# Designs tried in a protein design run: designed miniproteins, single chains. Part 92

Each design is a single chain, and the fold is of that chain. pLDDT is the mean over its residues in the fold that is shown.

## One batch from the design tools (miniprotein)

Design m3400
Fold by ESMFold2-Fast:
Structure m3400 (fold): chain A 67 residues (1-67)
Amino acid sequence: MDRAEELIRKAEEAFAEGNILEAQRLIMEAQRLADELKRAGDLDAYKRFMDRILELQRKILAAQRAA
């Protein structure tokens, strides 16, 4: 399994459990790996993972704004 995909999945699980700090940490790690894919020239994988990261970040931001 792709490491970035695994980190995104774990971040989604942490968010579902209400652990926002852990979700944010995992998102940052996944974003770092996505940036490595971009530097390696895998722009398709980079776009795929960034779309998923941004969607999860939007959910976290919405939850934080509601508080």
Scores: mean pLDDT 79

Design m3401
Fold by ESMFold2-Fast:
Structure m3401 (fold): chain A 73 residues (1-73)
Amino acid sequence: IAAVSEPIAPEEVAAAAREIVARLEAGELSPREAISRLVAQEILVAEAALQGQDVSEARAAIEEALKRVEALE
């Protein structure tokens, strides 16, 4: 697979997950769009973990976000 050249910041992933939930709750995103964006963040978390980053907070934020999306359907 293609190598990722730039490091991924887990803090930015955690912040993005929280923003996705906030926008979903505000009605700015559909549940489908929220899930798609959260899946993209999960991929970034997996890449960051492979690079040796501590992703525990980012993973927890994504898990909480996915639970909130599920609760709306």
Scores: mean pLDDT 77

Design m3402
Fold by ESMFold2-Fast:
Structure m3402 (fold): chain A 76 residues (1-76)
Amino acid sequence: SMSEAAKYARLGEEYFKQGKLEEAKEYYEKAIELAEKILGPDHPGLAPLYKNLGKVYEAMGEYEKAKEYYEKAQRL
């Protein structure tokens, strides 16, 4: 459900604020997978999730992956 996707996104944000980047990544990826199943992969509502996962990759030093997710967010 979208409620479950929102819970995963909140957990991703909480872990990101704690500097737990691998856990933040895991929970944002779970939120995106569930939201994509419900909304479809091209829905504008996915943009904040892609942007937040991009921020996690940027914090991890994974700049190419960060750019990929920022571009996905901007295309929606």
Scores: mean pLDDT 87

Design m3403
Fold by ESMFold2-Fast:
Structure m3403 (fold): chain A 55 residues (1-55)
Amino acid sequence: GAHAEKSIAAAEEALAKGEGAAAMVAADQTIRLASTPEQRERAEELRREALAMPG
């Protein structure tokens, strides 16, 4: 739903700013809120990107 899309946007914004911890929190929340397989897969991708960020 709309909550999952907002969390995806927040994770993408945090990644763009180099904020790995914020991106991780947003990605984890998106996984919990995901109502479609596509939303869940995107959240898991964003989580992996956040984990790969230095610092």
Scores: mean pLDDT 79

Design m3404
Fold by ESMFold2-Fast:
Structure m3404 (fold): chain A 87 residues (1-87)
Amino acid sequence: GEAAEEARERAIAAGEEGGVEEAVRGGAEAGREAALAAGGDELAAEIAEGVAATAGAAAGAGGGDAREAGEAAGRGARAGAEGAAER
């Protein structure tokens, strides 16, 4: 998943500089941008929703691990892309 990998890489890089909140935000932005380039606004919206839901759940569960937040953002981006592709 191109969008999921981009979101994961950006989230981890942002987290290394700014911590968990930046990891979540970086992943969401990267997923949206990749989806816009590949599939347009509809796919971008689905990926952004998936990233927000998964990353938010990871942050809410505690632990504050930026790498875990980045991985959660990547999983959310992939789930959103799969949901859009099935439509």
Scores: mean pLDDT 59

Design m3405
Fold by ESMFold2-Fast:
Structure m3405 (fold): chain A 56 residues (1-56)
Amino acid sequence: MDKKILEEALEKLRAGEKLSKEELIELRKALENYFDPEFVNELRKLLGEEANEIIE
């Protein structure tokens, strides 16, 4: 379940879509359960300043 949330969020960000507040909260929860350094680096590149609130 968590991996799917991470994959869907990453797909939206790669497509240039902005995540909603609700999607960011779910992404944060998924990262707490599933930590992948490679995925975290990709999120930092795509989210920029927003990455600090999620991945810090």
Scores: mean pLDDT 68

Design m3406
Fold by ESMFold2-Fast:
Structure m3406 (fold): chain A 99 residues (1-99)
Amino acid sequence: SQAEELANEGNELLLKAAQSGGSPELAELAAEAYKQAIELDPSFAEAWNNLGLAYLDYLPNPNPEQAAEAYKQALELKPDYNEAAANLKRAIALDPSLA
């Protein structure tokens, strides 16, 4: 689907951001690709989880609030999503007010 293609584009951009030693521009483009995927398929739990990763791990200033929102949405869609649960705990550890 177009949502899957956009999420895959986001994944490639996020990988390139990691390989370049942290490119904020590539991380922002990845986040935008995931947002577009979510607009087309709001039930796409993996895109929500990966949007959270972009906010928490790849942008120059981590955004644990936005990351936690994305991970919570992934878990609402897929309660057994262990990766999203672990990522949410990490976001809360950075900002305990998000618990």
Scores: mean pLDDT 86

Design m3407
Fold by ESMFold2-Fast:
Structure m3407 (fold): chain A 62 residues (1-62)
Amino acid sequence: MTAEKLVEEARKALEAGDLDKAIEALSQALTIATGLLIEGTKVDEANKVILEVNELLLQIEE
């Protein structure tokens, strides 16, 4: 599963009210995106995912 897919699954989980599932998916997406950034692979894509994860987490927990 790609980091982008995990962000999509997190958004769907939030719409369904499954907060635990959303947080878990966002955590996995962040881990994958951070790994890509460290390796220098898909850096622009990784940065976009990290930004989206942070925005969604702020909506949940602030």
Scores: mean pLDDT 78

Design m3408
Fold by ESMFold2-Fast:
Structure m3408 (fold): chain A 68 residues (1-68)
Amino acid sequence: NEALEYAKKAIEYAKAGDLEKAVEYLEKAALLLPLSQEDIDKAMEAMIKNGEEEGIIVAAEIIIEKAE
């Protein structure tokens, strides 16, 4: 599953501090398995409270859960 693979790479790059690549892979995953408005709101709330890395991780984890 390409969406799952891209979402996993987004988390890997986010944790490594490479937010540019993290966003690139998150966008690739979301093109294959789109986030709902509720999913986006959840990721945005995580970003506001805990920073951009956490927002990316939350969005990617939602894609992984949907890919199951």
Scores: mean pLDDT 86

Design m3409
Fold by ESMFold2-Fast:
Structure m3409 (fold): chain A 79 residues (1-79)
Amino acid sequence: NAEQLIADADAYVKKAESYEKEGKYRQAALWYATAGELYFQAGDRERSAEAFNKAAESYEKAGLTDEAEQLRRIAEELA
């Protein structure tokens, strides 16, 4: 259900924040992107866009500019 998807997405955001704190930006980006997908499936477009923007920022910090650009475009379409 949507409530469970949001709870799972929230947990993945916390996991991503943990990796980000450790400077593991590529791993942080993957967990933020997964959270964004779950928020979208739950119908929460605002949280989905926020998570994809955080994933994009983390990919940028990891030097993965093309991946960051793709996720920013997705987030922009959700806003």
Scores: mean pLDDT 89

Design m3410
Fold by ESMFold2-Fast:
Structure m3410 (fold): chain A 56 residues (1-56)
Amino acid sequence: TIEVLVSVDPSAVGNILGLGGKIKYDYGNILVVEVPANAVDKLRKMPGVAYVEEIA
């Protein structure tokens, strides 16, 4: 699993959780989520997700 910084519409949060994601931190429109590494491409293509950045 990897941590990613995501800019997201609130309506997309349920879809992120459906990918096996866990919300670590919530800053409103910016979330830090832990996802399987192979799910990052699916997350980038998800409606309501505007930005995805991997965190070191």
Scores: mean pLDDT 77

Design m3411
Fold by ESMFold2-Fast:
Structure m3411 (fold): chain A 92 residues (1-92)
Amino acid sequence: NPLAELIREIGIESLKILLEDMSIEAVEKSEELAEKLIEENREKLTPEEIETLRWLIKTTFEGHKKAIENANEEQLKKLKENLEKSLKALEK
């Protein structure tokens, strides 16, 4: 399933970027990478799948930005630990 494979790849690559630097700039870099991956796979996806995937990406990254902006040092550490667990789950 090309859509499911692309979602997994975007998830893995985005989490790697965020784990290297837990910042708003890292979230924006992840969004840019996600759009590039969608464009590279455009011919494998329907217009409706592209629209749905872009909405999902936007919503997810807006959530990450808000979490990072509102986190203190302790909360940011816990967020990083949770993202590390998510990455391990996706790599299985």
Scores: mean pLDDT 84

Design m3412
Fold by ESMFold2-Fast:
Structure m3412 (fold): chain A 69 residues (1-69)
Amino acid sequence: TELEEQLKKRIKALEAELGDPNLSDEQKQRLISEIEELKASLDALDSPESKRHLAFVEELKELAKRAAG
């Protein structure tokens, strides 16, 4: 969650930088490349494998909480 927020924040900052009309074509290409890499990282975190792992961990937490009562 925190990592997802940091990635989204970074992407937003770079997209704002892309809005600068004074950027060179080379600077724009570098920013686009970095944004694409960050988006790919964000998509990787949203994989079915990662979601299944997180769901399992959450289930274990809930079970432990009920056992403590």
Scores: mean pLDDT 74

Design m3413
Fold by ESMFold2-Fast:
Structure m3413 (fold): chain A 97 residues (1-97)
Amino acid sequence: MKAAAEAAREAALPLGREAAETGNVEAGAAAVGAYAAYVATIEEVREEAAERLLEEAKLAPPEAAEYLRKAAEALRNGDAVAAGEYAKKAVLAAAEA
């Protein structure tokens, strides 16, 4: 496994727990971003994950939809950094809508 992907996965667990315990939207967005980065490194799952993000983009607010589409493209390309950053931005944009 790529070291960056493993680091993203390990970071996601504590951030997800913090979001659940405190209701912290930014911690939740960081957890989603870390998981998207991890998924981008798994070829068997990333294509299906990208399709799911494109379906969610159809129902999302316009700003969140744009970030979901960019995250899906990054997932398909195996770009873990871009997938994580765009997924995080999509969650933050949806929370502000």
Scores: mean pLDDT 72

Design m3414
Fold by ESMFold2-Fast:
Structure m3414 (fold): chain A 57 residues (1-57)
Amino acid sequence: AAEEAERAAREAAEAIRAGDSARAQVYGKLATEYAKRAEEEGPEEGARARKAADSGG
């Protein structure tokens, strides 16, 4: 979950740099969704995933 959130956040950041706002929105949403799943795995996993989502969006 945390790793997936980090990957999605990275894809969102790349889409923003490319000017693809639609792709950025899709991956930003995925990063948030994976962060929520990581919170269910544990508070440390959730914090890591949320940090990735916040830095990528």
Scores: mean pLDDT 76

Design m3415
Fold by ESMFold2-Fast:
Structure m3415 (fold): chain A 101 residues (1-101)
Amino acid sequence: SLPRVNPETLEYLREAARAIAEHLKDVDPELAERIQTLLDHPGGAFAAVAEFMVRQGKGKEIAELLRAGKPSEFYRLAAKVAEEQGIPEAAEYLRKAAEVS
């Protein structure tokens, strides 16, 4: 199951996931639709960012960080990946999520 996140962190994750889905409409429309579906559920923003990270091949790294109780490091890693994928708006929100976690 997913770790508990505070409402401020969840809002930053929601905005990051929205930016990721918008960018991916032309690049990976299947993943964009999956992220949008997750965002229709309360608290789905964490799952949406995790799904993006798994698709980028970071599943093992995020699992290790979450098991170690390091959600802020997970958000920092997600910010780097978002920036590398050309989604700087998502990277900014993910850095903010890391700062408030």
Scores: mean pLDDT 83

Design m3416
Fold by ESMFold2-Fast:
Structure m3416 (fold): chain A 73 residues (1-73)
Amino acid sequence: MEEIEKLKKEIEEIEKKIEELEEERKKLLEELKKTTDLKEILKLIGEILRLIGEILDLERKLEELKKKLKELE
């Protein structure tokens, strides 16, 4: 039972972090739409790609944790 609670907390933490990164990505996309300078555009694209990579890594970890939770429940 304790293990289920620990997994649920870890899942919640990862979900919150994904939400935060998605919010950052949304802000960068809004900034990108308003930016006309090529150097700024390239910087924003680089940052957006980095955030996408981090989100994908976290989503993969979230899937693994959810699978473990399902096995325990």
Scores: mean pLDDT 83

Design m3417
Fold by ESMFold2-Fast:
Structure m3417 (fold): chain A 90 residues (1-90)
Amino acid sequence: MEIEKRARELVEESRRNGPADGPVLGKEEAEELIKKMEEALKANEAGDKEKAKALGEEIVAFLAKKGRFSLEAAKLLIEFEEERKKRLAE
């Protein structure tokens, strides 16, 4: 249940730090973000640093527009982060 715990922490953090009445990042929006993050990861693995950087900037900008996360969106983001860390480990 570690992903569930981390997802709940992310939701609470977004609630405290984001706008109280702001839009909530839903599951489908999180899935689209994960597609971009996966594309950025593949670009980085292929040595395309410019494409990876550009996609990373888009991801950060999109996340900055969302004040709050749904639990399902948070779970998807945490799962992708853990997968990414495993793939990029030395």
Scores: mean pLDDT 72

Design m3418
Fold by ESMFold2-Fast:
Structure m3418 (fold): chain A 100 residues (1-100)
Amino acid sequence: SVELAEERSKRYYARYQALEARYAATTDPAEQAALLAEMDELDEEGLEEIFEKYPELSEAEKERIRVLVETARALRRIGLDIDRELAARRAAQAAKEAAE
C-alpha cells in the first residue's frame, strides 16, 4: 500500500528529525554518542523493513542496499557536524551583537 509506505516514511522522518534536534542541542559527548547509536538503530530497522517487504532480493542486492544505507549514514553524520558548527557560529554572533 502506498499509504502505508508514506506513513512509515513520515514516522522515520519524524524520528530522525527529533534525534537530530536533540543532537544539535546537546554538548555532552556521551549523549551525542547515544543519539548517533539511536539513529544507527533506525537505519537497521529501515533495512529490516525493506528486506521483509522484498524477500526475493538476492544476498548481493541486499549488500548493495546496505552499502547505500551506510553511505547515507556517513553523509548524515557530516551534515550533523556542519549544522552544529553553523549553530555555534550563529549563537556566537548573536551573543556578540547583544553585548555591543
Scores: mean pLDDT 81

Design m3419
Fold by ESMFold2-Fast:
Structure m3419 (fold): chain A 60 residues (1-60)
Amino acid sequence: SEAEELAKKAYEIVREALKKGDEEKAQEKLSELTKGKDDETISKVTEAAVKAREEVKKEE
């Protein structure tokens, strides 16, 4: 589904940007992914972003 594809993309975007120390870039890209999307898609993207943030923090 589109929500699942966008969630996977959000996970990669957040993980990559946080490892490079560029959290602002991650937020900008996440905003583009959720732009004009329904609440379910936004929720899935947000969940993936949170998961990516927690994973990166545990790897430090």
Scores: mean pLDDT 77

Design m3420
Fold by ESMFold2-Fast:
Structure m3420 (fold): chain A 60 residues (1-60)
Amino acid sequence: SYYEKALEYAQKGDEALKKGDYKKAAEYARKAAEYLSKVPSLQELADQLKGLAEQAEALA
């Protein structure tokens, strides 16, 4: 499902962030947001995650 894919990428993003890999963290967060945006009622959460990805990318 789209939700399960979003969680998978969110976990990968968290791991990348813990390793200081901001570029990969941003990439995974964007993928998680993309899948989450396809789930009804979760678009707001998807937008928040996209914002986090933009911040992580700025740190790279």
Scores: mean pLDDT 79

Design m3421
Fold by ESMFold2-Fast:
Formats: C-alpha cells, structure tokens, sequence
Structure m3421 (fold): chain A 73 residues (1-73)
C-alpha cells in the first residue's frame, strides 16, 4: 500500500518537481518504511522548494531532519 502510494507520488513530483506537499509525503513514507537515505533525499528536495518560496524556517527544519536520517543510513 505505502509503496504504491510512493510510486504515485514519485510520478507526481516528476511531472511537477515543485510540489512540496508530495515531496514531504514521499519523505515521510520512505521514513516510515525505514528507507532513511531515500527519505532524506525527498526531505532535502522539499526544503529546496520551501527556500524558493521564501519559507526559510520550514526549509531549515526539513534539512535538519534529512541530515539526521542520512546519519542513520
């Protein structure tokens, strides 16, 4: 179920790379699946989109989370 949701979200972010909600959702799904490296990638991508929007606080929180997950991988 969650892996099928992840595949749908991957397609969505390929078609719209700035869809920050789908990027965050992908990060969360991979985190729940224990795929910490993949989760970190999607959280980092979501942070880049938040920075482009001027939402630097949200971006910093997601980068910190991505770094923690990458250390666990």
Amino acid sequence: MKEMEAEGLKKSVEENPENVLDLERLGKIYEQLGKHKEAAIYYSRAAEVYDKMGLHGEAEELRRKAKELQEKA
Scores: mean pLDDT 80

Design m3422
Fold by ESMFold2-Fast:
Structure m3422 (fold): chain A 55 residues (1-55)
Amino acid sequence: SEKEENRKKLLELIGRILRAIGDAIEAELKGDEEAAKKAREEAEKYRKELEEVPK
């Protein structure tokens, strides 16, 4: 159903955001500024997509 697909999409996006945040932290710890920046941009992209998911 549409509601069930929306829930799955929300959980999937949350998972992607958390992974991207983790990647950004790991990159910062390793001093890889470019990788950290890309990971932060990915997290922000998925966060915006999350806000666009229907109720």
Scores: mean pLDDT 84

Design m3423
Fold by ESMFold2-Fast:
Structure m3423 (fold): chain A 71 residues (1-71)
Amino acid sequence: SMEEEIKELMAKIQEVVKKYEEALKNGDIEEVKKQIEELKELRKKLRELGVPEHVIKSLEEFIKYGEEKAK
């Protein structure tokens, strides 16, 4: 169901966010870039499932921050 798909997707986002935060702490720019691309794909999937923009906005800010740090 859509509900189960959203729940699984949110769990995946939490795992990617953990890896992203660890990569930032370690200064691993290549890993940061990899996790940001994963977050972008997950953001796209959230939009496909009709998740409200106000929920997605937090993820978008997180992605933008990581892109700036990976420059």
Scores: mean pLDDT 81

Design m3424
Fold by ESMFold2-Fast:
Structure m3424 (fold): chain A 58 residues (1-58)
Amino acid sequence: MELEERVRRALAGLTPDASKEEIVKALREAGVTPEQAEKIAELFKKGKSVDEILEEVL
């Protein structure tokens, strides 16, 4: 599967209210690097759309 699709799927199962640790864990299981996972988690918790996050990080 494309990395972007895996990230979309991981985030679809989460809310911005989830812990940063939980979000990072799900993203790392999707196949992103630890650095990408942390950045995606921060943007997701700030309420950025998945499309905006993917464009900025991937």
Scores: mean pLDDT 79

Design m3425
Fold by ESMFold2-Fast:
Structure m3425 (fold): chain A 81 residues (1-81)
Amino acid sequence: MKELNKEIQELTREFLEKLLKAKSEEEKEELKKELLKKVEELLKEKGLSEEEIKKALKGVEEFIEQVEKNGAEKSLENLEG
């Protein structure tokens, strides 16, 4: 579980860094889709059930919504400490 959380944090950090550099709404939407796909693939490789994967993806979507509300820089700070 702790290992998995670390890998999700790494994917999320990469997403936030790319989001800060994104210049268009279209690019931001592609980054969101890419993050969701990477998380889904990671969880599937770790042997989680379809239901658990769906719950985790909902959590990632909620995180993305919070990033949009609070800003990517603030969200990156929260991941670092």
Scores: mean pLDDT 75

Design m3426
Fold by ESMFold2-Fast:
Structure m3426 (fold): chain A 86 residues (1-86)
Amino acid sequence: SDKEEGKKYLEKGKEAFEKGKYLEAIEYYTLAANSGDKEMEAEALTNLGKLYYSLGKYEEAKKYYEKALEIDPNHEEAKKALEELK
């Protein structure tokens, strides 16, 4: 299913991020965001926000958190992250 595929890509993206493989993590998170499942899209966009934040790219991080909230307005992690960037 789209959700199962998205979850698999999210897991691969998180593993790559933990290993400092940022380009690979971006690729997997992008695949998860495009899996066709809105829940996986919001989670992937939130993880892209966290990745860009960790790199000091705060404007890119804000854009991804804002996109996550467009998909899921009640996404608590994305909401909290945006408040910390303001």
Scores: mean pLDDT 88

Design m3427
Fold by ESMFold2-Fast:
Structure m3427 (fold): chain A 96 residues (1-96)
Amino acid sequence: AATAGGKGPDGSVVGAGAHGDAAAATALGPGEAARAAAEAMAKAIGGEVTAAGPDSATATGPGDAATAKAAAEAGAKAIGGEAAASRPPGLPAGAA
């Protein structure tokens, strides 16, 4: 399975993964931030928000590893945070 994630300034966090052609993405944090992130992630995976709680929300739909990454990036952006993309090990951020 491929996974991607991101974190917001309020301690909100998003994560997405795919298995075959099914993708799921989850947001954790204050209910409104989690809901907004899950909605953005649902849009990215071509699915819908399937669960929402007081501090979490989940979106599911058809998708693969690339779709899951896009979902995590969309969710991270929705919570005002940063998205973490896969990076080769040993390459530091800001290498000159």
Scores: mean pLDDT 67

Design m3429
Fold by ESMFold2-Fast:
Structure m3429 (fold): chain A 72 residues (1-72)
Amino acid sequence: MIEPEELIELLEEELKLEKDERLKEALKEIIELVKKGDIEGALKLAEETQLRLARELRLEEVVARLEAARAK
C-alpha cells in the first residue's frame, strides 16, 4: 500500500537537502499533490520533472543565472 505520510517524509528530507529554489518548488508541488491524495498525479509529475532534469548540467546553468539575478 502506498503511504502518503511516508512519501511526504521522504520528499521533505530531499527538499531540505536541495539548494536550488526551482528544484525545491517542484518537490514542494509533488508533496502537495501527495497530501491532496493525487498520488498518481504526483508520481507523473515527479517522473516528468526527472526526465526534464536528465540534463541537470544545462538546467543548473539556467537556475544559477536566475538565482544570481534574483539575489541582489
Scores: mean pLDDT 61

Design m3430
Fold by ESMFold2-Fast:
Structure m3430 (fold): chain A 108 residues (1-108)
Amino acid sequence: HMAEVEVRVEVRQTSADEYEARGEGKSKDGNAEVRFEGRATGPDGVGALMRLLREALQKAEEALKNKKDVKIEYRDPAAGAELRMEVKAEKPAKISRVEVRFDLAPPP
């Protein structure tokens, strides 16, 4: 009955003090999906992105369960961080797994 969504997020260091987060998850039947896009600047950027991602995942789970399409922007101005989330749900779904990968090496 309830579709399962596996969410995969990558947090990358794009310069000495700049980070971006990209993530997505889609149900096997294609009737539920979640997308994340974020950026942060400064030494606490990864921490701020992870905090915003946790808040966004909670809202994504709620939206998926209730078959709601939502677009939400989260901001942490003190940490220079922002995260955008989009949810599309045609059927009730739940988040079954969240995987976060970190690539914190400066680009070559």
Scores: mean pLDDT 84

Design m3431
Fold by ESMFold2-Fast:
Structure m3431 (fold): chain A 105 residues (1-105)
Amino acid sequence: MDVAIIGKLLYELAKALGNEEALRHAQEAMKTGSLEHVREAARLLGLDPELVERSFSEALKAIADKAIEEGHFEIAEQVADLLTFLYGDKEGAEEIRKKIEEAKK
């Protein structure tokens, strides 16, 4: 997984939440591959900025959890697809999809 994909998901989440500062950092991360901008976007969105440095898979799951919490299920579905196709983490993807279905009830 590269920084641009995490940046794209943070951009979509920031846009959905109306957080313009986080959106700018996510855009910069997508353009430059800067982990510093990924960390700032994550921090501004209430995520652990250290997650991306330890594990991109954990960072993806944290983004999905935040998206579900805020009612943006389309972003969480994108994360589930990425976990399946880039990491082979079908179990993690299934967990996200189950959280989405439970949140819709």
Scores: mean pLDDT 82

Design m3432
Fold by ESMFold2-Fast:
Structure m3432 (fold): chain A 55 residues (1-55)
Amino acid sequence: SRETQALITFARQVAATLSPEEVRAFAETLLADARRRLSPEDVARLEAELQRILA
């Protein structure tokens, strides 16, 4: 979805400015928020992208 794509773009931009430890905490917070607002399919897509950022 458009919202999911915007969140992925936002996550990539923020992750570029953070340490590895901070990126992990940020990713967990973002996923927790997404689970309340997005479909399970969109949450899975966001989670996959966050795993790529953390790798």
Scores: mean pLDDT 80

Design m3433
Fold by ESMFold2-Fast:
Structure m3433 (fold): chain A 86 residues (1-86)
Amino acid sequence: MKLVITFENMTPEQREAAIEYAKELKEKGYTVTITEDGDTLTVTIENLTVEQEIAEVLRAIGLELEGAKVEISFDGDTTTIKITFP
């Protein structure tokens, strides 16, 4: 399974935390690609377990409850999460 998470309108601290989390996933053996384009950060995770995918979706929902705009879509083996911070 493949997960694509896109972050927009992050503070420098939020961006740093997202990059560190992506590094942690890479150390756990996932294929992780980090792409920065202007104020947009995209993290692509491949070979994701079902448990980790559920954890990422729940984390995104948590951010929505904290005031971020979260959009989640599913297409075949790819889950896409877009997170826009306030």
Scores: mean pLDDT 77

Design m3434
Fold by ESMFold2-Fast:
Structure m3434 (fold): chain A 60 residues (1-60)
Amino acid sequence: MTELVIKMPSEEEAEKLAEILRELLPDAEIEVEGNTVTIRSEYSVERVIGAVLRAIGDLL
């Protein structure tokens, strides 16, 4: 099980990140609370980190 917590600069950016991550990691649990995104999944750490980096790149 992989769990990552990502703090974004704003709630709007956190929700955008979560939307992209739900598309990239469909079997993951993705929760948003304020500017914090929590990812819980059975995907490998490498898979989850890769998805996060891609999602952040898509937001830029």
Scores: mean pLDDT 81

Design m3435
Fold by ESMFold2-Fast:
Structure m3435 (fold): chain A 63 residues (1-63)
Amino acid sequence: SLADNIGVIDGRPVKSGETVLIRPVNGPGVLLASRESWEKNKDKTSPVTGSPVEVVDENYILP
């Protein structure tokens, strides 16, 4: 899978602090979100899962 919209911000690779690795509370797996999207939605149920999420890594950098 190619994470085009999440792996690239303004046509460049994401840097530290630009993405957040999150996971569903009490659920399996991990999700990658832009920091802006996370900041807008962190007080609500995640729009990407429809369930509460928690932060795994606040400064995730894509390889």
Scores: mean pLDDT 55

Design m3436
Fold by ESMFold2-Fast:
Structure m3436 (fold): chain A 63 residues (1-63)
Amino acid sequence: LVGDIVEATKDYEARLPTELSLKKGDKLLVLKVVNENYLLVENLATGEIGYVPASFLKVIGRK
């Protein structure tokens, strides 16, 4: 999972300052697996880093 490229499957609105908002189709780099429910990711289009729910993501590229 760390180093994988993931894609947002649906929109997500950040609920905390440490979270990242997602748009469906966003491409993200997995930086850290926090637990089964949350990943720390970087948005490849904006360079923003934050926590997102893993259930909103699909893997599209492996390390």
Scores: mean pLDDT 80

